# Ledger of designs, part 59: designed miniproteins, single chains, continued (2)

Each design is a single chain, and the fold is of that chain. pLDDT is the mean over its residues in the fold that is shown.

## One batch from the design tools (miniprotein)

Design m6160
Fold by ESMFold2-Fast:
Order: structure tokens, then sequence, then C-alpha cells
Structure m6160 (fold): chain A 86 residues (1-86)
């Protein structure tokens, strides 16, 4: 793969890690503070931002763009869950 493809894959991997942290925190803690909910929200917003950069990149493959769209949808669903808990 090209260095550009590796950079895009690393960005999506980082976004998926942020989503995984958010999911684990939301599912495993019985009560979350407002501060913890804001931290999760920031992680999810960052994941969307990173995935959007890949989606908007004209050099990104169709597969990477599909992966970016999935990441954005997953993060948006989790953001709705966070907003419900506030």
Amino acid sequence: PSEEEIDQEVKLAFAEILIAIAKLTLRNKPVLSDEELEEIKRMLEKAIEIAQEVLDDPTASPQLKADAERIIKDAEELLKEVERLK
C-alpha cells in the first residue's frame, strides 16, 4: 500500500479506538457524571472529524470511504445515546 493509504488506515483505526473506548465506558459504568459524558462526546466528535477527513479525501479508496461512513454512523448513534443520558 502507498504511504497515503497507510495514513488513511491509521486515521480510521484511531477513530475506531475512540468509538471502542466510548462504547466500553457507556456500557460498563452504571452511572456517568456530566464531565464523563462530555469526555465521551468529545471522543465521538473527534472520531467523526477524523473519519470525515478520510471520506472527503479524493485519494481514498471506495473501501476506505465505506469504512469511514460506517465509523461516522456508529459515532452518531453513540452521540444520540450520550445526549439521552444528559
Scores: mean pLDDT 83

Design m6161
Fold by ESMFold2-Fast:
Structure m6161 (fold): chain A 89 residues (1-89)
Amino acid sequence: MAEEKVRELLEEGRRLLPEARAIDPEKAEEAERLLREAEEALKKGNLIEAIEKAAEAVIELYLALGDDEKAAEVTKEAAKLINELRKKE
């Protein structure tokens, strides 16, 4: 479940990168770095770090595109997933 959400966030970020790069290349470069870090965390089995990094990247991309509503939605979903994972500790 959490792994699927990380993959969805990574795919969403990759879809948003071309448009965000045209508008705000600096923010897009940072988001691309965060997506890469999220992939590394996922490979290591660090689901909390993977969600944090992937969500941060997608949030920054939506903000660059002016989609504050989607940025807020991703923020809420990421917080919920992180809290669920922490409860399993």
Scores: mean pLDDT 84

Design m6162
Fold by ESMFold2-Fast:
Parts: sequence; structure tokens; C-alpha cells
Structure m6162 (fold): chain A 56 residues (1-56)
Amino acid sequence: MLLPSVEKLLEEALKSDNPELKAEAEWLRENADTFKHQEALALRLIGIILDDELAR
């Protein structure tokens, strides 16, 4: 089960108009259960969000 904070990060990352960043976010959503710690998933999602913001 994803923490609500991680689900919010995933929603934000999936809003990216960059096809590479959106594809990465979709892969992370589909493979969320492969992460031993949700902190690692959250950090990757934050990275996508920051990359998307910087690309604007």
C-alpha cells in the first residue's frame, strides 16, 4: 500500500507533458511494489517532478 504522500507525488509526476518523464512516472506506478522502501520511490518521483518543473 502506498503512503498518501507518495500517491500525491505520483499524481504530480504523471501530470508531466514530457513523454520521457511521464513514461518514467508510469513505470514507477506499475513497479511501485518492487521498491523495498517507499522512500526510494518518493525520491525518484520528486526527481521527475523537479525535472518537469525545470523543463517548463
Scores: mean pLDDT 77

Design m6163
Fold by ESMFold2-Fast:
Parts: sequence; structure tokens; C-alpha cells
Structure m6163 (fold): chain A 80 residues (1-80)
Amino acid sequence: EKTKKAVEALEKAAKEAEKAGDEVSASSARTVASLTKETGDPELGARGAEAVADLAEYQGSKKEAIEALKKAAEETKKLV
């Protein structure tokens, strides 16, 4: 199921961002995961993941958080 895979990718990225101390990006990724699950829209998940990755980079988040979020964006994009 595409939606389930998108949610799992976003939740995994949120955990990595949280471990890196980026609570804002972690919270944003979890919000996107929740919305993706509620709507059943993997395209929303893909676009949201990219937006969170861009936000983390703009904020100067740690490399580990940025890389995890970019990976989630790539994985969710493949589902669309």
C-alpha cells in the first residue's frame, strides 16, 4: 500500500530528526505523516516530505536530520 509506505518513511525520518535534536522538523514530518494517513494521499506525503526537508536545510539543521528527511522525500516520490 503506497500510503502506508509513505507514512512509514515520514515517521522514520521524524525519529532521525528527533535523535539529531531537530524537534521542529520531527514534528513537521509527523504532521505530514498523519495527514497522509488520514487523506490516503501519497502525493501529499511526497510533497510534504520535500517541504520539511527544505525547511530543515533552511533552518541549518544537523546533516543527519537533513539527510533522513531528504531520503523520506525520495522514497515517497517513488510511490507517486
Scores: mean pLDDT 82

Design m6164
Fold by ESMFold2-Fast:
Order: sequence, then C-alpha cells, then structure tokens
Structure m6164 (fold): chain A 71 residues (1-71)
Amino acid sequence: SLEDLLKRLEKSRELGREIAQRLMDAFNEEILKVAQEEGLDVEKVRAALEAGDPATEDRLTRLMIEKAREK
C-alpha cells in the first residue's frame, strides 16, 4: 500500500541521514589529519569546518589531492 511505501521511505531517509553524517565525520577527520601534517592550526581549522568556511575547505581539499597524487 501507499502507506507502507511512505513508512519505508521515511525509515530509509533516517538511515540515509545517519550514513551522510558518518561520511561527513570521516571526511572532517581526514581534513584535520592533513591540517596536522601540514603544520596548520588544527583547532582553528576545526572551528572553520564547524562554521562552514568554504575557503578553508577548498585549501585543505587541494592539499589532500596533492597528497593523494604523491602515492
């Protein structure tokens, strides 16, 4: 029934949000590791990620790409 479909969709959305949160947490952990390796202020980077600062995210993403290319 449509009701059963809607209930399953809502449960799937909850699971999707949990998966997305875990992926975001893992991504942020990797960014913080790169920041530590590059000698950046980890606490300042953490605060910028929590605030959603795109400039800091872009800079750290570039550093991660460079590190991946070195392998």
Scores: mean pLDDT 73

Design m6165
Fold by ESMFold2-Fast:
Structure m6165 (fold): chain A 58 residues (1-58)
Amino acid sequence: ATEEEAKRYSELGKMLIKLLKEGKYDEAIKLAKEHGIPLTKDSTEEEIEEAVLRALLE
């Protein structure tokens, strides 16, 4: 991925974490799914960051 793609995925990860902290699990899951990131309501911040990094690298 390019540096711009890395930045976009970093911002996506932060947005997903924010949604989960606010209890908006449905919105977080939907947003992640649109970008091919496998998230569930049980996903932790660490799992979200790891999933975003995996998507960015592959």
Scores: mean pLDDT 72

Design m6166
Fold by ESMFold2-Fast:
Structure m6166 (fold): chain A 58 residues (1-58)
Amino acid sequence: RAEEVLEEAIELAKELLEKGASKEEALQRVDDYIRSARLPIEDQVRIGKEVAEFVEKA
């Protein structure tokens, strides 16, 4: 499930960036999504880091 949340979070970030959202807006929206999934804190932190790295490098 954590891996599914990571994939969905990255896809959401891609969609937001493609629609012209700023990197900051994309990260805020994705962070809300990750929190709503109610994963263990360690998984939330890991997924957040991977998505942030993806967005910063995009």
Scores: mean pLDDT 79

Design m6167
Fold by ESMFold2-Fast:
Structure m6167 (fold): chain A 90 residues (1-90)
Amino acid sequence: MAAALEAALEKAKKALEALKKGDAEEALKLLEEAAAALRAAGDTGSALSVEEALRKVREKVEKGDYEGAIKVLEELIEALERRLRHARAA
């Protein structure tokens, strides 16, 4: 579980960098890969969080709201980092 969550966090951070460069397609691809990896690892809760962020990011970039899309990813990264800290502390 922790390894899949760490990989998903790394992909989410790369997706944030892609969005900051205006590469929405790469960002969405990285989020899809993160969600799939979390589902394969049985971390359904984290997968649902990534899938929800993916939906919101797609909606915002379609509207040209890249600042809003970046905020969604920053909030997702914070949530995944918190989950990873709890998984390691227990």
Scores: mean pLDDT 83

Design m6170
Fold by ESMFold2-Fast:
Structure m6170 (fold): chain A 130 residues (1-130)
Amino acid sequence: MAPDPPPPATTDPSRAKKEDEEIKYFRDVVLEKLKAHPTAAIFWRLPDARLMGEPDYYDIVPNPVSLAEIEAQLKNNAYSTYKEVAAAVEQMFENGKRYYPEGSWEYESLLELEEIFRKEKEELEKKINS
């Protein structure tokens, strides 16, 4: 007896395949490069506002986001384009600049990660435009 036919393939627009490859590069190259940096642990998780009394962090930072949340959303296919992922990472850096005092170790570490991200994003954009 013949086996049952396989389930129908998901019909995605052909343009979605290119965007999926760009997101995959961001996940596998850009994000992994950021995670490998020694200072990435500062940005891996959000501060626990419940343990800090008044949530000054969330008063200062209206759009909190962490590297762990970005990674989880990438694995859950929550982003449609690499630009959405890049915007989330850029929001994380802006949050850090707003929260940490200029000249602090955390602020300087953030600037190092932002420079790495900027270079990796430029390389991705060169690959897309070539």
Scores: mean pLDDT 73

Design m6171
Fold by ESMFold2-Fast:
Structure m6171 (fold): chain A 80 residues (1-80)
Amino acid sequence: AKEKAEKYLKEAERYEASTPPNYEQAGDAYLKAGKAYMESGDYEKAVEAFRKAIYFYLKAGQPEKMKEPAELAVKALEKL
């Protein structure tokens, strides 16, 4: 689970750092990383990943995609 989360974080960082940045794919990868951190019980890192997913979906102009990471961030915060 942790190895999967780290893989998705690196993938997200790659999309974020691309020229031009690929915001939607960065958001997708941060969402996957957050879900993997939820599976491993690392709720603090899950919240961070979900917040980044929301941020990049907003930058991508995809507000409909912000709902899932926002709901999951709330669930992770309830576990802390």
Scores: mean pLDDT 84

Design m6172
Fold by ESMFold2-Fast:
Structure m6172 (fold): chain A 65 residues (1-65)
Amino acid sequence: SKEEQIEKIKEEIREFERELVAEYLAGMSPEEATARAKAFLEEVRKRLKELGLSEEEIEEILSNV
């Protein structure tokens, strides 16, 4: 369902955040961390739009993860 896909994306966001923090602490540059975060968020926004979410709904999800 759409709800199950959204929950999966939220879990993927949390996993990405954990991975990014771990790599940053292991020596990733701030520039690399910023670039990876931007690329990931762009892909997440695209996936949520493909599920039919509005810009407001997407921002609500991203602010609550």
Scores: mean pLDDT 83

Design m6173
Fold by ESMFold2-Fast:
Structure m6173 (fold): chain A 93 residues (1-93)
Amino acid sequence: SKEEIEREAREFIAELLKALGKDELAEQVLTSDVETAGELLIQAMEEAKMPPLNIASVRALVEVMLRKVEDPDLTEEQLAAFGAEVLARLEAG
């Protein structure tokens, strides 16, 4: 369901924030919308000075999660193709 997809996305973002030592922010994103949670994760990664490719990969993953929320009927193959296209655009500029 849409609610399950949004919950899984928030939980995934929270786990990445915990890995960055941002435990309080991780708890906050569990009650945020997916878009806001994604933006907070990207900001934390930028503040941690993570490699640009890692940041681009996470941006692509967040866009895939948002796309799945909007279109739950998309197949895993279609979501993977979309994610690869987003990552290619982010790497190109």
Scores: mean pLDDT 81

Design m6174
Fold by ESMFold2-Fast:
Structure m6174 (fold): chain A 74 residues (1-74)
Amino acid sequence: SIKEEIEKVIEELQRKFPSITPEAAETFIKAVREETDEEVLEKVLEVLKEALTQDEGLAMRALLEALSLILESN
């Protein structure tokens, strides 16, 4: 599922960027699991996949953007 794909990307981001704490990753995963808007989930996945190709600072900004998309859809 798209949610499982997002969780895997978050795990990969956490391995690559030490700024992504276990607590932050778990908070994000919980928000993803509670999201029901598939369009929002698809956009989140796109942003997170792009974050994997960037430096840590830009990746953190992308993470905050993705989290904001989920929180605004609540």
Scores: mean pLDDT 81

Design m6175
Fold by ESMFold2-Fast:
Parts: C-alpha cells; structure tokens; sequence
Structure m6175 (fold): chain A 92 residues (1-92)
C-alpha cells in the first residue's frame, strides 16, 4: 500500500518536473487525477488508458475542459485504485 502511494506521488512529481501540471488526490478507494497540458496527444493517451480501466471493471469518470483532463477512478480496494492511477500517469 505505502509503496504504491509513494510510486504514485513520485510519478506525479516527475511529470511536474517535465512541465505537466498534475494533481493527484487519493481518498480511500478513489483516485482523482487532474492533468493540464497543451500536448493533446498525451492527454488523449491518458484518457484512453482511463477508458481501458473502465472496461477492466473500474468505475471511471473522464472529463475534458480545454487543456484540462480530470480522471476519477473508483476501485473495490485502495490498492487497486492506486495501481490504476499509476497506469494513467505512466501513459503520459
């Protein structure tokens, strides 16, 4: 659990260093990721990864407003939600 939280935090930090505006919130078995970028290709990749997670049985909500992508993932467990969030960030 803590290893997954640390990995998620580290990935978000690395993306911020690369020029992405990334905010990640973890609340129990829900992970919310907000990404702001002018790179439409990267935003599309993240959105498609989130859609794939929805097809794999996660409860996923994707919202796009201009250059801002918001992804909310709810899983049966906190561990599964963290793993799903990591997959989204790794798609960037």
Amino acid sequence: MEELKERLRRLAEELREEGFEVEVRVEGNEVTIVIKSKDVTKLTAAALTAIGLGLDGFEVEVKIEGDTLTIRIKAPTEEEALEAGIRVLESL
Scores: mean pLDDT 82

Design m6176
Fold by ESMFold2-Fast:
Structure m6176 (fold): chain A 68 residues (1-68)
Amino acid sequence: MRLSDEQKRALIKAVSELVEKSKTFEEAEAASQAAVRAAQEAADRGLSPEEVYEESLKAGEEAIKKTE
């Protein structure tokens, strides 16, 4: 449930990339929320920082697509 420092850095990197590719505040907010949730779920499953980054980025990109 709690992220390690390395997993937190991976999440911050994913969120930064998602915010940069978002065209609206609503897209950025939806992407950030999805990324944080995916990171927490990945960490709870014992996944590596690299996997946390990938899962967070993927979830955020899906959230942006759904926001339209």
Scores: mean pLDDT 81

Design m6177
Fold by ESMFold2-Fast:
Structure m6177 (fold): chain A 56 residues (1-56)
Amino acid sequence: MEAREEAIDTVRTSLDAGRSESEAIELAAEDLERNFGLPPSEARRIAEEALAEVLA
């Protein structure tokens, strides 16, 4: 799924740049809302799943 892949990339890049986990989730969720038109609840869920994937 393109949205999930984008969220994983955003989270990874944010953490590599020294941002916190909460900042990485917020940036990924905002990006998904803007680029994929996802509702906030769905964007947040995908961003949280992406963080879990990156940390696994």
Scores: mean pLDDT 83

Design m6178
Fold by ESMFold2-Fast:
Structure m6178 (fold): chain A 74 residues (1-74)
Amino acid sequence: MMSEEETIETVLSIFSTLSPGQQLQFVRWLAEEAKRSTDPETQRRMLKILEEIAKKTNDPEIKKILEETKEALK
C-alpha cells in the first residue's frame, strides 16, 4: 500500500514537470497500456494512477480519457 502511494506520488511529481502536450501524450499512452493489459489487477493499478492524475490536473481532456478507459474495461 505505501509503496503504491509512493509510486503514484513520484509519477505525479514528474508529470507536473511535463508540458501540457507531453502530459496528454503520457495519459493517452497509459490508457492504451491499461486497455492492452489482460491482467485485471494491472488494469486497476493503471486506472488508479490515471484517476490521481485527473484529480491533480483538473484537465477536461484527461478526465475524458479516464472515463473512456473506465468504460472500455467494463
Scores: mean pLDDT 77

Design m6179
Fold by ESMFold2-Fast:
Structure m6179 (fold): chain A 94 residues (1-94)
Amino acid sequence: SVVDKLRELADKIIETVRKLVEEGKSFEEIAHEIAKVVNDFADKLTEEERDRAYALFSVALQVLSEAKAAGVTDPDEIAARLRQAFDAELARFE
C-alpha cells in the first residue's frame, strides 16, 4: 500500500538522520542527505505518491529546524520527534 511505502521512507529518513547527527553533520548536510533519500525513493512512486513523499521531506526539515532551535542534540530524541511527526502526517493518508 501507499502508506506502507511511506512508512518505509519514514524509517529510512529516521535512520539517515540518526547516523548523520551521531557523525556531527550540520543541518544543511542532513537536509541534503534526506533530499537524496526522498528522491531515490520517489523514483519508485507514482506522481501522486511522490507528493506524499515530499510532504514527509517537508515535515522532516521542520522537525530538524525546531530541534536545532530548541538545542536538541541527542540522536535518539531527534529520532523520536521525527517518528511522532511522521506518524501524525501518515495518519492523514489513512
Scores: mean pLDDT 85

Design m6180
Fold by ESMFold2-Fast:
Structure m6180 (fold): chain A 73 residues (1-73)
Amino acid sequence: SREEIFAEAQLTLLRMTVVSMKHLSEEDKQETAKRLEKEIEKIRELSKKLDPESQKRVEEELERIRKEVEKIL
């Protein structure tokens, strides 16, 4: 669906931000991590409009993103 495509695009933007974090100063990494937590919550809310299977997939991707951020910090 269009909602699934939009959610996938948002996940892609989050993943790109996480990759770019590796090249930031420690101060900018902390600020970016705070922003990412807010974006993750927005995408989680968006995912509630999807079917249960797609919601689960989005939640699993968000958890992977959270773990990757934790490794970078």
Scores: mean pLDDT 82

Design m6181
Fold by ESMFold2-Fast:
Structure m6181 (fold): chain A 76 residues (1-76)
Amino acid sequence: SEEELLKETTARVTELAKKAYEAKKEGNLEEAIKYLEEAIKILEETKKKLKDEEHKEAIDKMIEEAKKLIEELKKE
């Protein structure tokens, strides 16, 4: 189901976000950006498999948040 796919995707993306946060704390900004870029890739692949518009919107919001974090890290 799409709900199951979203739960799996959210879990993977949350794990990558935690790794990005840890890398940032260690001063590894390039590594933090790589984890966020990987999260965006996973989100984009999941979006291609979705049919429900609300589910697609949820994924788009997650992609936008990850992109904002990358831009903040690049300004560091």
Scores: mean pLDDT 86

Design m6182
Fold by ESMFold2-Fast:
Structure m6182 (fold): chain A 57 residues (1-57)
Amino acid sequence: MSAEQQALLDETLALAEELRRRGLDEVADKIEAAARQYADNLVVLRAALAEARRQLE
């Protein structure tokens, strides 16, 4: 995994934890699952990150 992939994964997982803290467990589960399953796919990982950010707005 590249440094960019690791950074995106770490940020996405951190935002999933924030979603859980806010009671959005189902959304957090979906984002975490996508990030873990597609950690090697930058397009999917960036989409998961964008979705996490959108849910926190």
Scores: mean pLDDT 80

Design m6183
Fold by ESMFold2-Fast:
Structure m6183 (fold): chain A 64 residues (1-64)
Amino acid sequence: AARAVAGQLLAVAAKIEAELGDLETARESVENARRIARELREEGDLESAAEVERAAREAEEYIA
């Protein structure tokens, strides 16, 4: 739900921030997306957690 959408948007924002040359903010956005994925997993929403974690991983690979 709303938290999963927020995590996915943070991953998209990280890619945009990297394209603009703001690598520090991009990495912060990836870490925030990973935090949301961890929180979703702790709450038992394993499907949403996996989706957000995948988006964060893709964003990190894009930045690297």
Scores: mean pLDDT 84

Design m6184
Fold by ESMFold2-Fast:
Structure m6184 (fold): chain A 63 residues (1-63)
Amino acid sequence: GPTLIATAKADYTATTATELTISAGEQLTVLSVGPDGTAQATSLSTGSSGLVPLSQLGNFTLG
């Protein structure tokens, strides 16, 4: 089935234990979008999962 993939626009450091730290240019699989535009994502480079602001993600594609 199709997988939604996004690219990090900039570095983002997790501010809570539920958030994911990402680097600019990192590709992530987007699993869901929660309240206030927070996305549940898994990093393709590290395999780590967590919440990231949807505003930090761009270039959404289906793979």
Scores: mean pLDDT 80

Design m6185
Fold by ESMFold2-Fast:
Structure m6185 (fold): chain A 73 residues (1-73)
Amino acid sequence: MSEEEFEAEVAYALGLMTLAIARNILKQKGKQEEADKLFEEGLPRLEEAYRQGDVDRVLEIAKEILKKAEEML
């Protein structure tokens, strides 16, 4: 595995963990519909950025997911 491929996989794993944590927090606050929407919108974006090997884009999407989750609380 190249260093670039490894960095992309790590970024993607961090993005997925961020999405899972944000979704769980929304669920704990009784925001099930918001949690589902966050997951449905966030996952394809993370997958596309990862497929392109764009580490910076994956990390930016993760930040956007956190901000959106905070706005949904």
Scores: mean pLDDT 83

Design m6186
Fold by ESMFold2-Fast:
Structure m6186 (fold): chain A 79 residues (1-79)
Amino acid sequence: MGPPSEIEVRTSLLLMEYGATMSVLPYLSKEEAIEELERLLERFEEGLREAREAGDEESVRILEEVIEEIRKKIAELKE
């Protein structure tokens, strides 16, 4: 296999950060959980822009799916 691209490395790091954030959510207050998810969303949206610029379709699809899950969680918490 070829060497991992910079985009692939960034996507992997974002996925690790997503997993860590999701694991801690049950221990956070509503306000803290919203703040952490909004920060995570901003980082994922930046990663998505970079993946699109690089033409990395696989990373784009992964990042778009996770962004939708983050948005759903934020919406659930804001009720």
Scores: mean pLDDT 84

Design m6187
Fold by ESMFold2-Fast:
Structure m6187 (fold): chain A 86 residues (1-86)
Amino acid sequence: MTLILTYKGMSEEEKKRLLKVAEEYRKRGLEVKVEQDGDTLTITIEGLSVEEMIGHVLRAIGYELDGYKVKITIEGDKVTIEIDFG
């Protein structure tokens, strides 16, 4: 499955944490693309299991419960999660 994570308006500390997570996925042999445009960080991960995908969806729901704007889109084997912190 392909996961696309888009974060807008996050702190520099949280951004650094997410970049480390992206590198951990690369070390596992997954294809990971990271793109940054201003305050928007997009991480694309290819080759995730269903179980790992569920973990990311649950984390996104956690952000929504904390009051952030969250959008989850499922299109076949592609899941896009968009989180707006600002």
Scores: mean pLDDT 83

Design m6188
Fold by ESMFold2-Fast:
Structure m6188 (fold): chain A 87 residues (1-87)
Amino acid sequence: SIVEEFYKEQLEKVEKTAAEDAIELMEELLKETKRLIEKYPELKEELIQAFNEVLEKILEKVVRERPEQFDEILEKVKEASEELKKL
């Protein structure tokens, strides 16, 4: 499954990425999610669900390792989610 492969790949990136790079990781996640939605519009709902689950893992990592960055990351999460809703 394209969605399962995407989810697994993104979770591996979250695990290997330092919390300090969370914003960059989120921007890459958003770009890849948009690319896949454009290529496979029939999978939009499943891709958005996977995107949101990966975002939750990024937020959990930030809360644990860099809680002082949480508010900034949360604003970026809101922006990314709104951008996907417009597709």
Scores: mean pLDDT 84

Design m6189
Fold by ESMFold2-Fast:
Structure m6189 (fold): chain A 73 residues (1-73)
Amino acid sequence: GPEGDRAAARGGAAGAAAPTVGGARSSGWNMYESAKLGGGSEEAARAGLAGARAPTAEQARDWSRKAYEAGKA
């Protein structure tokens, strides 16, 4: 539902600005959990999980940016 998507978008913004891979991955996990628990979109959940498992900070930030853009649109 909207709560899950909004929470995921908020996490996505934080992850996109994260200076470390650990911080970006943590934001990805928060996005995934928020989307799953709040009934957010499958896209938001998938983006969060991909960010949480990304091997580099840049890839994690890219997934976070995608989730943020999807949530704010």
Scores: mean pLDDT 70

Design m6190
Fold by ESMFold2-Fast:
Structure m6190 (fold): chain A 83 residues (1-83)
Amino acid sequence: GKKLEEAKELVKKAEELLKEGKYEEAFEEAKRALFLLSEVDPSLVPEAIGAVLRGIGLLLEGKYEEAAKELIKAAKEILKKIE
């Protein structure tokens, strides 16, 4: 549906921002994708929340690139489970 397509576009945007070194923007777009994916499949809410919490932990350590990569990876893994 529309939310799944929007989530896929947000993941692609997050990957592009990551390549451009825009780690905070990449993190925010990947976070939005995770929230949309959790609305598509509510059974994946715990996995999405877990990924966001791990990402926030990395941000608190100043690991911005790793935080963005963590959320992008989580969104892609969730997409594989829905597809």
Scores: mean pLDDT 86

Design m6191
Fold by ESMFold2-Fast:
Structure m6191 (fold): chain A 60 residues (1-60)
Amino acid sequence: MDKLRKLVEEGSSPGYIGSEAAKIFGVDERLFTQVILAGLAAGLSEEEIKELVIKKAEEL
Protein backbone atom coordinates (compact mmCIF):
# COMPACT_ATOMS: atom_id res chain seq x y z
CA MET A 1 0.00 0.00 0.00
CA ASP A 2 2.72 2.56 0.88
CA LYS A 3 4.27 2.09 -2.60
CA LEU A 4 0.90 2.83 -4.26
CA ARG A 5 0.39 5.95 -2.11
CA LYS A 6 3.85 7.18 -3.15
CA LEU A 7 2.90 6.72 -6.82
CA VAL A 8 -0.17 8.96 -6.23
CA GLU A 9 2.07 11.58 -4.53
CA GLU A 10 4.53 11.42 -7.47
CA GLY A 11 1.69 12.15 -9.94
CA SER A 12 1.55 8.71 -11.60
CA SER A 13 -1.46 7.97 -13.82
CA PRO A 14 -4.37 5.81 -12.54
CA GLY A 15 -3.47 3.18 -15.16
CA TYR A 16 0.14 2.93 -13.93
CA ILE A 17 -0.99 2.75 -10.27
CA GLY A 18 -3.43 -0.04 -11.23
CA SER A 19 -0.70 -1.94 -13.11
CA GLU A 20 1.65 -1.73 -10.09
CA ALA A 21 -1.17 -2.82 -7.73
CA ALA A 22 -1.89 -5.85 -9.96
CA LYS A 23 1.80 -6.85 -9.80
CA ILE A 24 1.97 -6.37 -6.00
CA PHE A 25 -1.18 -8.42 -5.29
CA GLY A 26 -0.69 -10.98 -8.09
CA VAL A 27 -4.09 -10.25 -9.67
CA ASP A 28 -5.32 -9.54 -13.20
CA GLU A 29 -4.72 -5.90 -14.22
CA ARG A 30 -8.26 -5.94 -15.71
CA LEU A 31 -9.57 -5.75 -12.12
CA PHE A 32 -8.13 -2.22 -11.81
CA THR A 33 -8.86 -1.27 -15.46
CA GLN A 34 -12.57 -1.93 -14.83
CA VAL A 35 -12.52 0.37 -11.75
CA ILE A 36 -10.77 3.11 -13.78
CA LEU A 37 -13.26 2.81 -16.67
CA ALA A 38 -16.21 2.92 -14.22
CA GLY A 39 -14.78 6.08 -12.64
CA LEU A 40 -14.32 7.73 -16.04
CA ALA A 41 -17.89 6.81 -17.05
CA ALA A 42 -19.16 8.34 -13.77
CA GLY A 43 -17.35 11.63 -14.54
CA LEU A 44 -14.88 11.36 -11.66
CA SER A 45 -11.65 13.39 -11.62
CA GLU A 46 -8.27 11.71 -12.13
CA GLU A 47 -7.55 12.14 -8.38
CA GLU A 48 -10.88 10.48 -7.45
CA ILE A 49 -10.13 7.59 -9.84
CA LYS A 50 -6.69 7.13 -8.19
CA GLU A 51 -8.45 6.86 -4.80
CA LEU A 52 -10.81 4.19 -6.25
CA VAL A 53 -7.76 2.18 -7.40
CA ILE A 54 -6.22 2.45 -3.90
CA LYS A 55 -9.53 1.45 -2.26
CA LYS A 56 -9.82 -1.60 -4.56
CA ALA A 57 -6.24 -2.61 -3.67
CA GLU A 58 -7.04 -2.26 0.08
CA GLU A 59 -9.96 -4.73 -0.38
CA LEU A 60 -7.50 -7.45 -1.52
Scores: mean pLDDT 81

Design m6192
Fold by ESMFold2-Fast:
Structure m6192 (fold): chain A 76 residues (1-76)
Amino acid sequence: SMKLEAEMEVGALILGAAVLIVMAKKKGASVEELERAVRLAEEALRLAEENGLPQSLIEAARELLEEARELLEEKK
């Protein structure tokens, strides 16, 4: 189903953003890497909301987006 495909895609995007954020906090990150984390988290949130995915996935994507934006703002 399209919803299951969206859930898998959102899961992958969340994992990608989370890895970038964790690495940024531990080792530092470039502006490009942080912009990538923001884009992944934004896409995850959009797809989760559009497809009515569980609130836990929406919240995870939202939290990652906020963290990525904060890290990017500190780097500017």
Scores: mean pLDDT 86

Design m6193
Fold by ESMFold2-Fast:
Structure m6193 (fold): chain A 100 residues (1-100)
Amino acid sequence: MKLTQSPKKLTIKEGETATITSTASRPTLVNWYFQKPGQPPELIISDNTVKAPGVSSRFSGSGSGTTYTLTINNATLSDTGLYIASTAFGSGEGSLLTVV
């Protein structure tokens, strides 16, 4: 299954909100992963909306049908990295967030 992520790259300032969207070819369950440079991907959201243990309340997942959104409120410099939408059948190519 192909996932299309938008935007591919975004730059925001500390305290701003980042919104990353993933579109699937059919209804599915989307997991969101966060990857810092040189590190393995870490699960942050599972099954569209479920936060992984230890993940900040600033992160939320939403979506139904074929469109799924990751929202990062009140961004911090530590949120800089690659965000990847994934399913059991395939993943998106990622969205690179830079917080300045």
Scores: mean pLDDT 84

Design m6194
Fold by ESMFold2-Fast:
Structure m6194 (fold): chain A 89 residues (1-89)
Amino acid sequence: AEAEADRYIAKAEESLKAGKEDEFVENVRKALDAYTEAAIAEPDPQRAAVLTTSMALIAVGLAMELKDEEKRNEVLQAATDAIRRADAA
């Protein structure tokens, strides 16, 4: 799951460099879902918290590269939702 999430982050960065912001948002959402599943499956609460924090920081950092405020807000909301899902599990 973590390796899958890293792969989606790499695709998101590539989409952003190509100016494909819709593909960027989709790949970030897929990465957040993969990190959330990894955090939920992690039996060590400390490691789960690190995974959740890492994905949130990556998502925020990448979102700040977006010029479209609506798409940036969509990524930030998705990161917030992913954190809440991980914490609820």
Scores: mean pLDDT 77

Design m6195
Fold by ESMFold2-Fast:
Structure m6195 (fold): chain A 66 residues (1-66)
Amino acid sequence: ATHDQIAKAVEELLATARELVAQGASPEEIRQTLLDKAKELAEKYGVDEELARSIADLIHRHLEAA
């Protein structure tokens, strides 16, 4: 995957996380949705699945810490 493909995957995950937070979703629901989305984006953009999951986990941890 290129840097641009990774950036697109990150943007999609962040957009999804923001929507879920705005809807008042629980941290567990956010985590599950982000992991599912990360898998889809890994396939779509050719991003490594482990990398996509790591990004989703990082976003989730950031939301938990806030």
Scores: mean pLDDT 75

